# Ledger of designs, part 22: designed miniproteins, single chains, continued (2)

Each design is a single chain, and the fold is of that chain. pLDDT is the mean over its residues in the fold that is shown.

## One batch from the design tools (miniprotein)

Design m4729
Fold by ESMFold2-Fast:
Structure m4729 (fold): chain A 77 residues (1-77)
Amino acid sequence: SMEEELKKKAAEEIKKAGEELGVSKLGEEMAQFVLENSFEEALKAAQAMAETMTHPRAKELAEKTIEVIKKAMEELK
């Protein structure tokens, strides 16, 4: 389905961003969460992470994850 394809694309972008930021493990975990949950649930989780993460690179990954999920949700409309 289109949703499954968009989830896979979002997961790959998040994983790549995590690698580029040097937080690959966190990126993999966030990507897996997107694959296993609704975009709405994944967005809420990423927003909570962006608000609570103190490490600059982890926070940047959370913020990029929010943007990636929002773009995917727009493509589903």
Scores: mean pLDDT 86

Design m4730
Fold by ESMFold2-Fast:
Structure m4730 (fold): chain A 98 residues (1-98)
Amino acid sequence: SPRIEQILKEIEILIKQAEDNIKEIDEIYPKLSPEDQKIAEKMKKRLKDVIKRLEELKKKIKEGKLSIDEATREVLFLGAEVTLNTMTLTSLKLELER
């Protein structure tokens, strides 16, 4: 199905975005306050959990274990989690430059 191929590509993009966010967190971590380091640690753990859930979702889709509607809903939810973490990371970076 062209829609399933599109969903799988969207999952790969989200995994890469989450991995890129983790790398950037690691890069800024030594420059953060102790309070912001605690936020960064929670974000990194959450992003690792999101990557794991996206990989599991990708596997279930490839095995035909999910409907298109269920797959779409899960991708939207996990995509929102990545977006929220990206916004929080941007805020942490701005605090370093103020």
Scores: mean pLDDT 89

Design m4731
Fold by ESMFold2-Fast:
Structure m4731 (fold): chain A 65 residues (1-65)
Amino acid sequence: ASAEEIVKAALEGRGKEAEELLREADDKTLAQLAKIGGVSAETLRRLVEEGRLDLAGAAIVVGAS
C-alpha cells in the first residue's frame, strides 16, 4: 500500500484498515509516513516491528492534522 492510501484510511477513521496496511508497508512507505507524522523513520519502523500499530497510526494522524 502507498503512504497516501494509509494516511487516507487513518484520517477517514478506518483505523483497523490503516493498521493492516501499516503491517505490510515497506521501508520506503514507512519513511514517507514518518515525514507526515513528524517522527523519525527508524522510530516508526520500530513501532510497527514491535506491533505497536495503534501508536504508529496515532502519530500519523496527529502529523497529518
Scores: mean pLDDT 76

Design m4732
Fold by ESMFold2-Fast:
Structure m4732 (fold): chain A 81 residues (1-81)
Amino acid sequence: MEAELEKKVEELKRKSYDYLKQAEELYKKGDLDGAKQYLQQAVDYMIQMYELLDPERAEQIRQQLQQGLDLRIQLLEQELA
């Protein structure tokens, strides 16, 4: 069971990293909408990971990650405008 939880956490980390990489590539191509979508997915997987690891603090972490995402999206919009 411990190994199963570790495997789920590793899968969520991998998915988050993959979506983050795809967002970066879309941003380089000037696809702002695509970059925003993949960046949101990366954050969603990070939130799921924290819900498994630290459920008592997950809500606070979710709010912090969402705020960081919103600021990142705003910066991307300014850069591509």
Scores: mean pLDDT 78

Design m4733
Fold by ESMFold2-Fast:
Structure m4733 (fold): chain A 96 residues (1-96)
Amino acid sequence: SELLKLLEEFLEAVERGSPLEELDEIFQKLVELKPPEEVQKAVTILGVIHAYEQVKEEGRESEIGESGKKALEEAKKNEEKAKEILEKAIEELKKK
């Protein structure tokens, strides 16, 4: 039930384009619940994308090293799959 609530809040925050600080608070609560590995990976993918977009908005894009650029590129390729994983997890939790 708590996992369902946090997953719905996280996905809504992503869809609304909420501030990174709001997403980070939800992310930390999700990590504390230790969700299934696939769900944790999906949340991490979306979190990485938002973190790097925040860095660019702050004019700090030059601080993104080669490893960070590669991580963002890989995360963006999996963005839609990450959203699908979260939506499926929400549906499965609602069936209880």
Scores: mean pLDDT 77

Design m4734
Fold by ESMFold2-Fast:
Structure m4734 (fold): chain A 82 residues (1-82)
Amino acid sequence: PFIPFKDWSPRAQELSARSAIETYFNIADSVGSAEQLLKDFEEWAKKHNWSKEDQEAMLRTMADVARKMGYYKAAELFEKAA
């Protein structure tokens, strides 16, 4: 049984999004890093049959974390994809 990402605790959602951003992001090219993370996430989510609601929840959490880290253009990219 799958526990939908949207039903995870806010702390667990934030930690998951932060881990993804920290893995992908290069400070010198945050926009390019965000584009690659978005592409890989969309492919991963489709392969694992993530619902649209779960995908939107992850993307919005990534946008929130990116903003908190000072990556405002990356945050906008994630929000537009949600």
Scores: mean pLDDT 83

Design m4735
Fold by ESMFold2-Fast:
Structure m4735 (fold): chain A 71 residues (1-71)
Amino acid sequence: MINPEAVKAYLKEVLGLSDEAANRRVEEIQKAYEEAKKLLADPNATEDQKKYAESVLKMVEELEKEGEKIL
């Protein structure tokens, strides 16, 4: 599971979002991350869907890593 505080820090400090906007965006990102994990575990997912899900996971993890550098 991602660190929501790190993601929020990135959204506020780098992207300039307000606390309210950052909180909503973090919830959306967390949901997308869980959906991507579910898609990767789905045997009915196509190769393209799995590649997309992997890109989402990497993007979210990079965003968390950058946020942790700001915290």
Scores: mean pLDDT 82

Design m4736
Fold by ESMFold2-Fast:
Structure m4736 (fold): chain A 94 residues (1-94)
Amino acid sequence: MSNLEIFKKGVEAFLAEAKKRLSPEDLAKVEEVVKEVLKEIEENPEWSIEEMFQKLAKALADWHKEHAGDDEEVERALKAGLHAFLEEVEKIKA
């Protein structure tokens, strides 16, 4: 499995967890951030999973600060999603 395929599996786990916690409106905005990150990663297939994860985490943190910085529930949802991403990646690597 390529790093891009592993990353996409992690993203599926992230979005599944985020969907449980975010409003439909916030989820749609987060999905757009994820799409932009995926586009950049597809242009850089040589990146490690760790580099891909850092790019995703930074983009989500930047979006949260700009659009929902005072929303603790959105922050918790994003953190839970990122944990789900890491758990999925570890299952694939194990």
Scores: mean pLDDT 83

Design m4737
Fold by ESMFold2-Fast:
Structure m4737 (fold): chain A 59 residues (1-59)
Amino acid sequence: SVEQAKRAALNAAKALMTPEEAERLYKEDPIKLFEKVAELASPEAQKDFRKAIELLRKS
């Protein structure tokens, strides 16, 4: 589900950036959270996050 994807992105973001920034993005704009995680993630994970962002924009 989208909610599970948001939670996974939040957990990944907390490992890659400050917890404060990750929680702020989760509340304000989950798409921005996905974008930030994609910027900081491995190339393989970046592809998955880019697809998730595209799907969220289309829905």
Scores: mean pLDDT 70

Design m4738
Fold by ESMFold2-Fast:
Parts: C-alpha cells; sequence; structure tokens
Structure m4738 (fold): chain A 90 residues (1-90)
C-alpha cells in the first residue's frame, strides 16, 4: 500500500480506539500502519497518525501497554519520536 493509504488507516484505527479503549488490536494495527506510512515515504501522514495514536494511548493505557513484542516496541519508540516531531512542527 502507499504511505498515504497507510497513514489514513492508522488514523482510522486510532479513532476506533478513541471510541473503544479496549480495542487493543486496533491500536496494534494502527501502530503498524504508522510504521508502514513512514517506510513508504509519507513522513507527514505518519507524524499526524503517530501523534493521534500517542494521545489515544495516553488516554487508554491498556492499549498502549499492548505493544510488547520487539517489533511492536520498535514501532512504539518510533511512534513517540514521530508524535514529538509532529508536535514540534505545530
Amino acid sequence: MSGEEAAKKAIELAEEVEKDGSNIEAYKKGAEYVGIAEKNGDSRGAGEAGEKLTRVGLANPEAALSLTTPVQREVAAKLREIGDEFQASL
């Protein structure tokens, strides 16, 4: 998929977690799509999605704590960095 498409899916998944904080799988998939967006060249979309997922994770700590595998932890670290960069750009 394109980076832009992945970023859009990450935002949609973040909105699902915002509606239902127990939807841990949506949070995991959203984090994965942020990584795909960054890898596929949509750094702006990845930043916007990463910031939204970071905010949603802070409001829903069970979902945030679900990022426990080595790959998911790398995505969590990248999400934090992307979210911070997006905030700095505002």
Scores: mean pLDDT 72

Design m4739
Fold by ESMFold2-Fast:
Structure m4739 (fold): chain A 82 residues (1-82)
Amino acid sequence: MEELIKKALEWADTLPGSAAEAVRKAVEAFKQAKSKHEISIITVAGNILAAAATLEGDSPEVVQEAARKIRELGDEVEKLLE
């Protein structure tokens, strides 16, 4: 889990603007997730925040990549709880 979190944060630091913040918030929430239900909620909320980054001027490609990474991280964290 720690390595997945570290890589996600390092990648987020390469993103501009609100998309980077959406990824960082999702990572922080995933660090504290204790159930598959919480992971599902965090993944959905993270994708909504990433989509909202288009309103702040981030490119659609950056937003799509952030949403994809949030989903992948959620899947990996869920596997580690089982």
Scores: mean pLDDT 75

Design m4740
Fold by ESMFold2-Fast:
Structure m4740 (fold): chain A 68 residues (1-68)
Amino acid sequence: SEIEKIAEKIAELVLNKGSQEEIAKKLMEVGVSEEDAKKLAKYLLDNRDKLSEEEIKKIVKEFLKLYG
C-alpha cells in the first residue's frame, strides 16, 4: 500500500540522518499539512535513539490513520 511505502521511506530517512524538511516533505506528499508534517518529523528525529525501525513505521501509519 502507499501508506506502507511512505512509512518505510520515513523510517529509512529517520534512521539514516535525513533532515526534518525531507521527512516532512514525504508526509506532505500523502496529504499531511506542513505544520503537522514538521511536528511529526521533529518528534521522530528527537526520539530516533529510542525507536526501532518497526516502531517508527507503526507511529507513521497510526498518525496517517488519525489524520485521514
Scores: mean pLDDT 83

Design m4741
Fold by ESMFold2-Fast:
Structure m4741 (fold): chain A 62 residues (1-62)
Amino acid sequence: DVEATVERYKEIYGFDEETIEKLRKLLEALRAGHRAGDGPTPEQLKIAKEIGEKILEADDAR
């Protein structure tokens, strides 16, 4: 469930609305691609890395 995952990340990491919107779109695109039998694109992997780096930054701030 994309929406539940997005809300959890918003609560845990305190991401701003812009970052949450990027995460939502990424998860929706990955799910749609998986259903179509396609893997993630290089562009989607780059966005996933960017979001992952923000998660690590938030964890490091504690």
Scores: mean pLDDT 70

Design m4742
Fold by ESMFold2-Fast:
Structure m4742 (fold): chain A 55 residues (1-55)
Amino acid sequence: SLLDQLEALRAASKRSSLQAFIQRGIDHVREYKPSEEQQQTILDTAESLQADAEA
C-alpha cells in the first residue's frame, strides 16, 4: 500500500528532518484519508526529498 511505501521510505531515511516530514505525511493520510492523487503527491514528494538527500 502507499502507507507501506511511506513507512519504508521513513525507515530508509538517515535524516531526522526527512523522517519527520514522512511521518507527518503518514499521519495526514491516516487522519484525513485524502484522494489517491493527493496521497501519490505526498509519496512523490517524499521520494524526491530522499533522492536529493542522497545526492
Scores: mean pLDDT 79

Design m4743
Fold by ESMFold2-Fast:
Structure m4743 (fold): chain A 57 residues (1-57)
Amino acid sequence: SDAELERKVAIAVGLLRAQNEPADDANILKVAEGLEVPEADHERFKAAVRARLAAEA
């Protein structure tokens, strides 16, 4: 669901910040796989993570 995807995006942003990892496609996809984000949603997930990081910069 969209709400579940938003929760996973929030978790991913927190993990990337806590680990001091770059928000590149490889690191975002590793988090997506760890959170079991469906493959069909990976591009949407990457875009949402990047947008959220940019908005908080």
Scores: mean pLDDT 79

Design m4744
Fold by ESMFold2-Fast:
Structure m4744 (fold): chain A 108 residues (1-108)
Amino acid sequence: MEINKIILKLMKEIEETEDEKKREELVEEAKREVTIEIIRRAKDLSPELREELIERLRKGEITPDEVAEELRRLGKLKTALEIDIGLAMVDMAASVARLARKAKLKEE
């Protein structure tokens, strides 16, 4: 539910945004939000590790990709895979939204 809400918001904001740099910032923020949501739900992570990773993500001290790598190093393969899938979903949604925007610009 929450991940779908993040993705739908991202797609709408990309379609409404004319600035490419702003679109890139929206994608990075959506990746961070998706990763935080996955970590909050992760039964294979201790509460202490979840809190640490979420705080570091919010402060910009670690990227979503670096979190997935750290979790693989710790043997938390399920959560790392869920993050990889979530990031791929964000990239796919952003690409679809960019194509929709390009189509509108060609018609108007």
Scores: mean pLDDT 83

Design m4745
Fold by ESMFold2-Fast:
Structure m4745 (fold): chain A 68 residues (1-68)
Amino acid sequence: DASSLSATQKQILLAIVDALKPLSAAEIAAALNISEATASAHLSSLVAKGYVIKNADGTYAINKAAIS
């Protein structure tokens, strides 16, 4: 649920939107100054909740249905 999103998860969503391209966990980690493991854990949660789509190449994109 959206109410379970952390500040970090919201920043991840904004980073992907601002980049206008799919981002890897490493790129997101660098952008937010967090570990790749932390970024990957948040991305897995966002994918499970339907906010983000994981591509076959391991990059992450915004799920169209998740934007207002």
Scores: mean pLDDT 77

Design m4746
Fold by ESMFold2-Fast:
Order: C-alpha cells, then sequence, then structure tokens
Structure m4746 (fold): chain A 75 residues (1-75)
C-alpha cells in the first residue's frame, strides 16, 4: 500500500462515519460502536499492509479525535 492509498483509506473512513452519523442517531450506543468499528478496521488494514508509519498513526489519531468531536456536536 502506498502512502497516498493509506491517506485515501483514512479519508474514506471519515466519509463513511459522517454518512453513518447523518443516517443514524449519534446518541445511540450502537451507532457509536459502529463508528469505532470503522476506525478499528482502518487501523487493521494499515497494519496488514505495512502502512502504519508514525505519520499514518498521527492521521488515524486525528481521525479518531474528529469522530469523537462529531459525536459530541450531533448529540
Amino acid sequence: MSEEEARELIEEALKEIKELLEKNDPRDPRTQLRAIAILTDVEVELRRNGAMTPEMRELLDKLAKEVTELLKEKA
């Protein structure tokens, strides 16, 4: 996996989470767990492809923070 492909994977995960939160109640624990599952799947995929660099780790952490903020703003 290239660095560009890894970045696109993280961006696609954010898009999926935003769509999930638009279609479902962000206060529902099941919706929150689904968002966390999407984040976990991205981390697993990055590790599987050897793409988990310090830079990708930082981007994944930023994604997790943005998701947490989205959950708070829509609650």
Scores: mean pLDDT 78

Design m4747
Fold by ESMFold2-Fast:
Structure m4747 (fold): chain A 56 residues (1-56)
Amino acid sequence: SEERLERIRRLLEDPNLTQAQAARVLEISQATLSRFLAGFPRIPMREILRRFALPP
């Protein structure tokens, strides 16, 4: 889990973060992530990833 959290932290430093990269580090399909994001239209993908990377 710590290795996965480190990958998420590194990805969050990329200003051009893509759904494909986010789905890969979360170990889910892009379709699953896209559907999840559609359920939370006011929460940007970066914020969702930050919540999975908390606490430091």
Scores: mean pLDDT 71

Design m4748
Fold by ESMFold2-Fast:
Structure m4748 (fold): chain A 95 residues (1-95)
Amino acid sequence: GMAELKEILKELEKLLKEAKEKGDSLVSKLTENAIRTIKDLLKGKASILDLEILRGMAGIVRGVYRIEGDKEGEELASRLLELLDKAIAIYRKLQ
């Protein structure tokens, strides 16, 4: 429920810090957008589609890192995808 979404926000904030420390601008930007979108969802100001779009973008970024052999970037993008999938699943249960 709401408690699980707040926990996901904390995990996204941790991921954002790690991505910034590693200089990963792509995962940083997507994670900042995910945090804003979840906060807006909690206020009734966004749709689940906004999270699904971000998930799609994160999947593309992970694919690029795989092709480039950037294991660190792939790990950061994979963690973002996992958190987005959890947020989407929780939000659907709140309907």
Scores: mean pLDDT 87

Design m4749
Fold by ESMFold2-Fast:
Structure m4749 (fold): chain A 103 residues (1-103)
Amino acid sequence: LMEEIEKLLEELEKTKDPEEAKKLAEKIVELAKKLSVEEQLEVAERLLDIAEKSKDPEIRKIAAQTAKRIGMIALKKSTKLSDILRAIGIILRAIGILTDLEL
């Protein structure tokens, strides 16, 4: 499962097509729902890295929105304070990227 998600993350990082990015992002979200909270947080952090490194504003938006979605899923499943705080940090970082894109 994580190996499949990692492959999709690599494809998302390399794509120049926003439509392909959306399809990859939706598949990542569906697979991420089946992960542990720790793994969901890792995937969301990887998506934030992709968003921050991407020069394409549409791909940045897709990656940041996807990180926020997975962060929210992780937050809802989290029972440990450390996981809750990490999820909140991810969500806030994603919001920061998304608000900067509107400027």
Scores: mean pLDDT 85

Design m4750
Fold by ESMFold2-Fast:
Structure m4750 (fold): chain A 65 residues (1-65)
Amino acid sequence: GEKSMVVDPSKPDFVQQVRDFFELSSDYTGKLDIFVDGVRFPNLDDALTYMAVRGKPAMTVTLRT
C-alpha cells in the first residue's frame, strides 16, 4: 500500500512524527520505500536528514510497500 503525510521539519517533534508514521505504515514485515516531495530515499535516517536540511514549512512524506 501507499500512505502520505505532511510534516513541518521546524517542529521539535517532527522526527518522532515521521518515525511514528513509518512504524504505523508498516502493515508488512517487508521493506518500505520512502519518498520526500517525490525524492526516493534508501532509509529513514537519510530522509530525515534531507527534511531537516531543506527546512521547508511543509514537506510530504510518502511510504510505499
Scores: mean pLDDT 75

Design m4751
Fold by ESMFold2-Fast:
Structure m4751 (fold): chain A 94 residues (1-94)
Amino acid sequence: MEEEKEKKAAEELLELRKKARENPNLSKKEEAELTIKMADLIEKMSVETLVELYRRIIEEEGLPERSDEELEKQAKLDKEKAEEWKKEAEEFLK
């Protein structure tokens, strides 16, 4: 079901962010591969699911709090940017 896929995508993105923070010595190739995977996960999530994910990231990473309205605007922008980031990373890996 679509809702279950979105929830799984959110959990996978959180795990990827956590692993990236624990390993700051990522190569350019590993960064590109990570960017592609994160962009794919963002595309699989609705704006609502992304807002919930961003709230969890803010809490877990100790970032400044943001309103739901700000998070919704960011989620929409990130979905638009994700396609571009993925294309750039895919071109880098060729």
Scores: mean pLDDT 79

Design m4752
Fold by ESMFold2-Fast:
Structure m4752 (fold): chain A 73 residues (1-73)
Amino acid sequence: MEELRKEALELEEKVLELFKSDPELFAEALEKTRYTALFTGRPEDAKTKEEIEQVVKALKAILKAYEELKKEK
């Protein structure tokens, strides 16, 4: 679980950097993934392994969508 929590925090940091650098494209990535509701979940608020895994999946999906949108734009 601790390794998953560390991964979630690292991914969250990357997502925040993207939001700071290109907020418009980042917003499109959030909309495309439909993970907007899950994105507001903090890794530290996740009490179960399953919750942390869901946060990790959401963050990875947002990053992937952002990279795909960059190629299209």
Scores: mean pLDDT 68

Design m4753
Fold by ESMFold2-Fast:
Structure m4753 (fold): chain A 60 residues (1-60)
Amino acid sequence: YPYLALIASESTPFIAGVAGADEAEARANAEAAIPELEKELSEKLGRPEKLRILGVLDTS
């Protein structure tokens, strides 16, 4: 769908996108995805990682 929330790490070149029907939905979907993505990234790197939402893009 046309809105894409961008999630990034502060300390590693990791970026992910989460789609939504509008800006609020894309942000909510990204917020819901962050805990699992943080866990997976931390396990892969062997160190604690934190993710944040950089912003939302309109890709329509």
Scores: mean pLDDT 78

Design m4754
Fold by ESMFold2-Fast:
Structure m4754 (fold): chain A 70 residues (1-70)
Amino acid sequence: EEERQLENLALWFAEEDGLPEITEEHRKRAEEVLELGRRMSPAGKAGAYRIAGKDDEAARWEAEHQRLLA
């Protein structure tokens, strides 16, 4: 599951750079973003999960963020 998140995010970075393949640098960058997301507020976590393609997790953290705003 975590592995899938990292792959999705690394692919996104590779596509942003216009490269056909995921490099080690893209994987490292993806890992750093996921780690940062885990330590962020509910809104930050939701954003990180969206980028990673984990929509169910993102929706859960979005709901938590809305609860905290109330």
Scores: mean pLDDT 69

Design m4755
Fold by ESMFold2-Fast:
Order: sequence, then structure tokens, then C-alpha cells
Structure m4755 (fold): chain A 60 residues (1-60)
Amino acid sequence: SPKEELLKIVDEMAERLRAQGREEEADFYRDLFKTAIDSATPEQIERLLETLRAQLEEAR
């Protein structure tokens, strides 16, 4: 589902922050976005998914 795909992307971004030595920020980021995703509308989830996919492509 879009929600599950978005959560996977959030986890990948959190892992990248940990790799940079930003472990506390990684945990905060992960928890913040998971909470936001749980309260988001379907339209907000789709837009957020597109945005985070673009960020992952740039981070390659």
C-alpha cells in the first residue's frame, strides 16, 4: 500500500541519518513521520510519497 511504501522510505532515510552519526535525529525523524503518516489523508500520503521518492533519487 502507499502507506507501507512511505514507511519503508522513512526507515531508509532514518538509516542514512544514522550512517552520518545523527542517531538521535534519525529516531526523532522516524517517529515524527510515522505519526504524521498515521494521521494523514490519502491525498497527503500520495504527495508525501512523491516528495520522498524524489529526495531518495537525489541522495543516490
Scores: mean pLDDT 77

Design m4756
Fold by ESMFold2-Fast:
Structure m4756 (fold): chain A 93 residues (1-93)
Amino acid sequence: SSEERRRKREEAERLVEEARELIAEAVRNPERREELLDRAVELYIRAAELYKELGEYEEAKRVLREALATMRALEYEKGIERLEKALEELEKL
């Protein structure tokens, strides 16, 4: 389980890094904005789920809040709505 916990943490960290790269690409390539931001939101939510499985609820919330702040700065309403729902569900736990 120690090895399993490490792998889940490493996967969560990789997903967050990939999401950040997709956001940077969306800013550089506005024609792909919706596709890339949708993917980034999905990766942030998956990373938060992995932190939840690890019992690292504060880290899961941090990841979702980072994503939400980014989507608000980019005025991506679809991403904002999806992330607010994910954060609300996590806060019920």
Scores: mean pLDDT 90

Design m4757
Fold by ESMFold2-Fast:
Structure m4757 (fold): chain A 112 residues (1-112)
Amino acid sequence: SLVVTAPASVTVAEGGTATITFRSSEPIDIVNVVKTYADGTRETLAFAGGPVSTLNPNASRFTVTFDPEKGVATLTINDVKAEDTATYTVTVTSLKTRQSATASTTLTVVPA
């Protein structure tokens, strides 16, 4: 069965780099990474390992790398801002097994 894991929480100082690695138990075909703000607003950062949302002016600080064969997706946030404090959720899908799995990480940004 498909399982995805993420760190429960990550803490990073403002101006630093945050790395969140999502690991799946089997190869995956589709990745959807979503940022959920404290007010419940949701923003898609990446879909299918593709480009970060261009609708966010700060989208260039976000990078998602995806290795389908290893079932690994890594979200990297450069020059971290206080506004990056949010819950980051990954949904991974295997088209071969038609299974999906979800994991979430809470990122906390602290003053430098």
Scores: mean pLDDT 80

Design m4758
Fold by ESMFold2-Fast:
Structure m4758 (fold): chain A 109 residues (1-109)
Amino acid sequence: SEDDAQQGILDLVLEEALTLSKEELQQLLEGLKKIIELIESKETLDREDVQEIEEILSTLSERIQNLLRSLLGVMLIPDKEKNQLIVDKEGLEKVKELAKKLEEHIKSL
């Protein structure tokens, strides 16, 4: 199912994130929080919103960018007809739950 596919992505991101240093985990969480704040304020993302996300990603290492891009695939659904991204509210909540797990992991380091 689509929910199973999203959970598979979340599990893979969690496994990779647990191999990161404390500094890299803090960078991942900071980037993720900025993206979540932008996304949760909207129903759809336009080109300006996508540009802000790309600017956040551009400040981070390739490895952290790849993890965040995977999470964006859980939070956003492409609407090809309207050339926009739709916010998946269920996917967003799952990613917020992952962020909480990462914050608790950092506290244990």
Scores: mean pLDDT 86

Design m4759
Fold by ESMFold2-Fast:
Structure m4759 (fold): chain A 83 residues (1-83)
Amino acid sequence: SLLEELKERVEKAKSPEEILEIWREFLAEHADSLSDEELAEATKIVAKIAAEKFPETAMLIQMRIMAETTDALVKRRQARRAA
């Protein structure tokens, strides 16, 4: 499962920066092929694990995760519905 692979990669991350890198790579590879609901679930998984592993930086990393997901959704809608 794509989401299970994402979860495992994020759980093995050694820093908040590594989690953000994993998330950016995931969005670059898969944002165009996932539904809005699937992207929302992936975002939730990454944000939850990030907060659990790195509570001291949780707010900043969660904000970055959400911002990048939002940008990907906007770009994907434009590409798939109307140019």
Scores: mean pLDDT 81

Design m4760
Fold by ESMFold2-Fast:
Structure m4760 (fold): chain A 88 residues (1-88)
Amino acid sequence: SLEEKLTEIAEEYLDESLAILKERGNTETLDEEKRKAAIEQIKEELKKLLESYTDEDLEKMIEEVRNSPLSEETKELYIKLLEKIKEL
């Protein structure tokens, strides 16, 4: 279902984000309640992207991320997220 796919995308995005922070020496731990809240926040943002943006808009966002001054790790994370949203 769409809801299950959104949950999987949100979980993967959160876990990859936390892994990047851990490699940078960030020792912040999420308890179960905070993790669930973060996943629900991400899912709501993903639903808004699906409702507000066309595939063409998402491609433009991917190009803007590629040309941004963000780290390569952060760029890869955001591009992967946007590409998964396009596949829905």
Scores: mean pLDDT 82

Design m4761
Fold by ESMFold2-Fast:
Structure m4761 (fold): chain A 59 residues (1-59)
Amino acid sequence: MDESIAAAAEAIKKDPEKVIDILERYPEEIKADALSIGLEAAERAGDEETAARIRELQA
């Protein structure tokens, strides 16, 4: 599961405007984890645009 979650997080980072479509392709149990990992990775990279989009989906 870690690899699938990491793949989802990377897809979100690469194309944040498609995050909903990306998450719909994955099981519900990994969506929250993928968003959390994507947010942490975006914050570490200083990508505030991607981080803001992920935060909106979590709110």
Scores: mean pLDDT 70

Design m4762
Fold by ESMFold2-Fast:
Structure m4762 (fold): chain A 63 residues (1-63)
Amino acid sequence: SRYDELGERLARIQELYDEGRITPREALEEMKRLFEELGIEVELDEDEDGTPYLRFKPGSTLP
């Protein structure tokens, strides 16, 4: 299913991040793409310290 594929892709992103092969921002950018493929609207934003994070857009509904 698409959810099984999502789980595998999330695991791959986590592995790359844990190995130091991608940055936190790059990991979040890949996660944003996965959520958008499921119709979940998210935005990549930064806190005051420049730490990237994903924010759900107003009116977004989980599948």
Scores: mean pLDDT 75

Design m4763
Fold by ESMFold2-Fast:
Structure m4763 (fold): chain A 80 residues (1-80)
Amino acid sequence: EKEKLQEKFQKLAEIRKYYPTPEVREAVRLASRALLYYQAGKYDEAIKLFKEARELAQKANVPELISLIDEMLKEVEKKK
């Protein structure tokens, strides 16, 4: 519910704080936008944005961000 979404936004903000690279900043921006689409029930758009964010997270070599995005992708696909 709302608390779970707030927790995920906070985790994204924390990762951006500890890994302040352009790739991480862009990945967090896309993942945050994907969470907003997820909250709105727009699952296909959320999945697209999470996949783009994951590619950037892989390029940045931040395993914590990749793991978090993978967790969010599984939640979106489960809701479908």
Scores: mean pLDDT 83

Design m4764
Fold by ESMFold2-Fast:
Structure m4764 (fold): chain A 77 residues (1-77)
Amino acid sequence: GLRERLRRLLEELAAELGKSSSPREREAAEYVRRALEHLDAGDLLGAGASLSLAESLVPDDERLKEAAELLRELLRE
């Protein structure tokens, strides 16, 4: 489902960004991890806020854009 796809994408993003040599990308990984924690707690608004902060740090990451779109679809359910 959408939630499982979003969760998997966020886990992959956190791992990839977290091992980056860029401090900005590692900070974005922290926000992606927070989005995962919010998602697991059922707090979709909190997940969106954390994901928005990650996007502000790495605005051209297409996978972050995909995660934001998946979260918007979940919020419409």
Scores: mean pLDDT 86

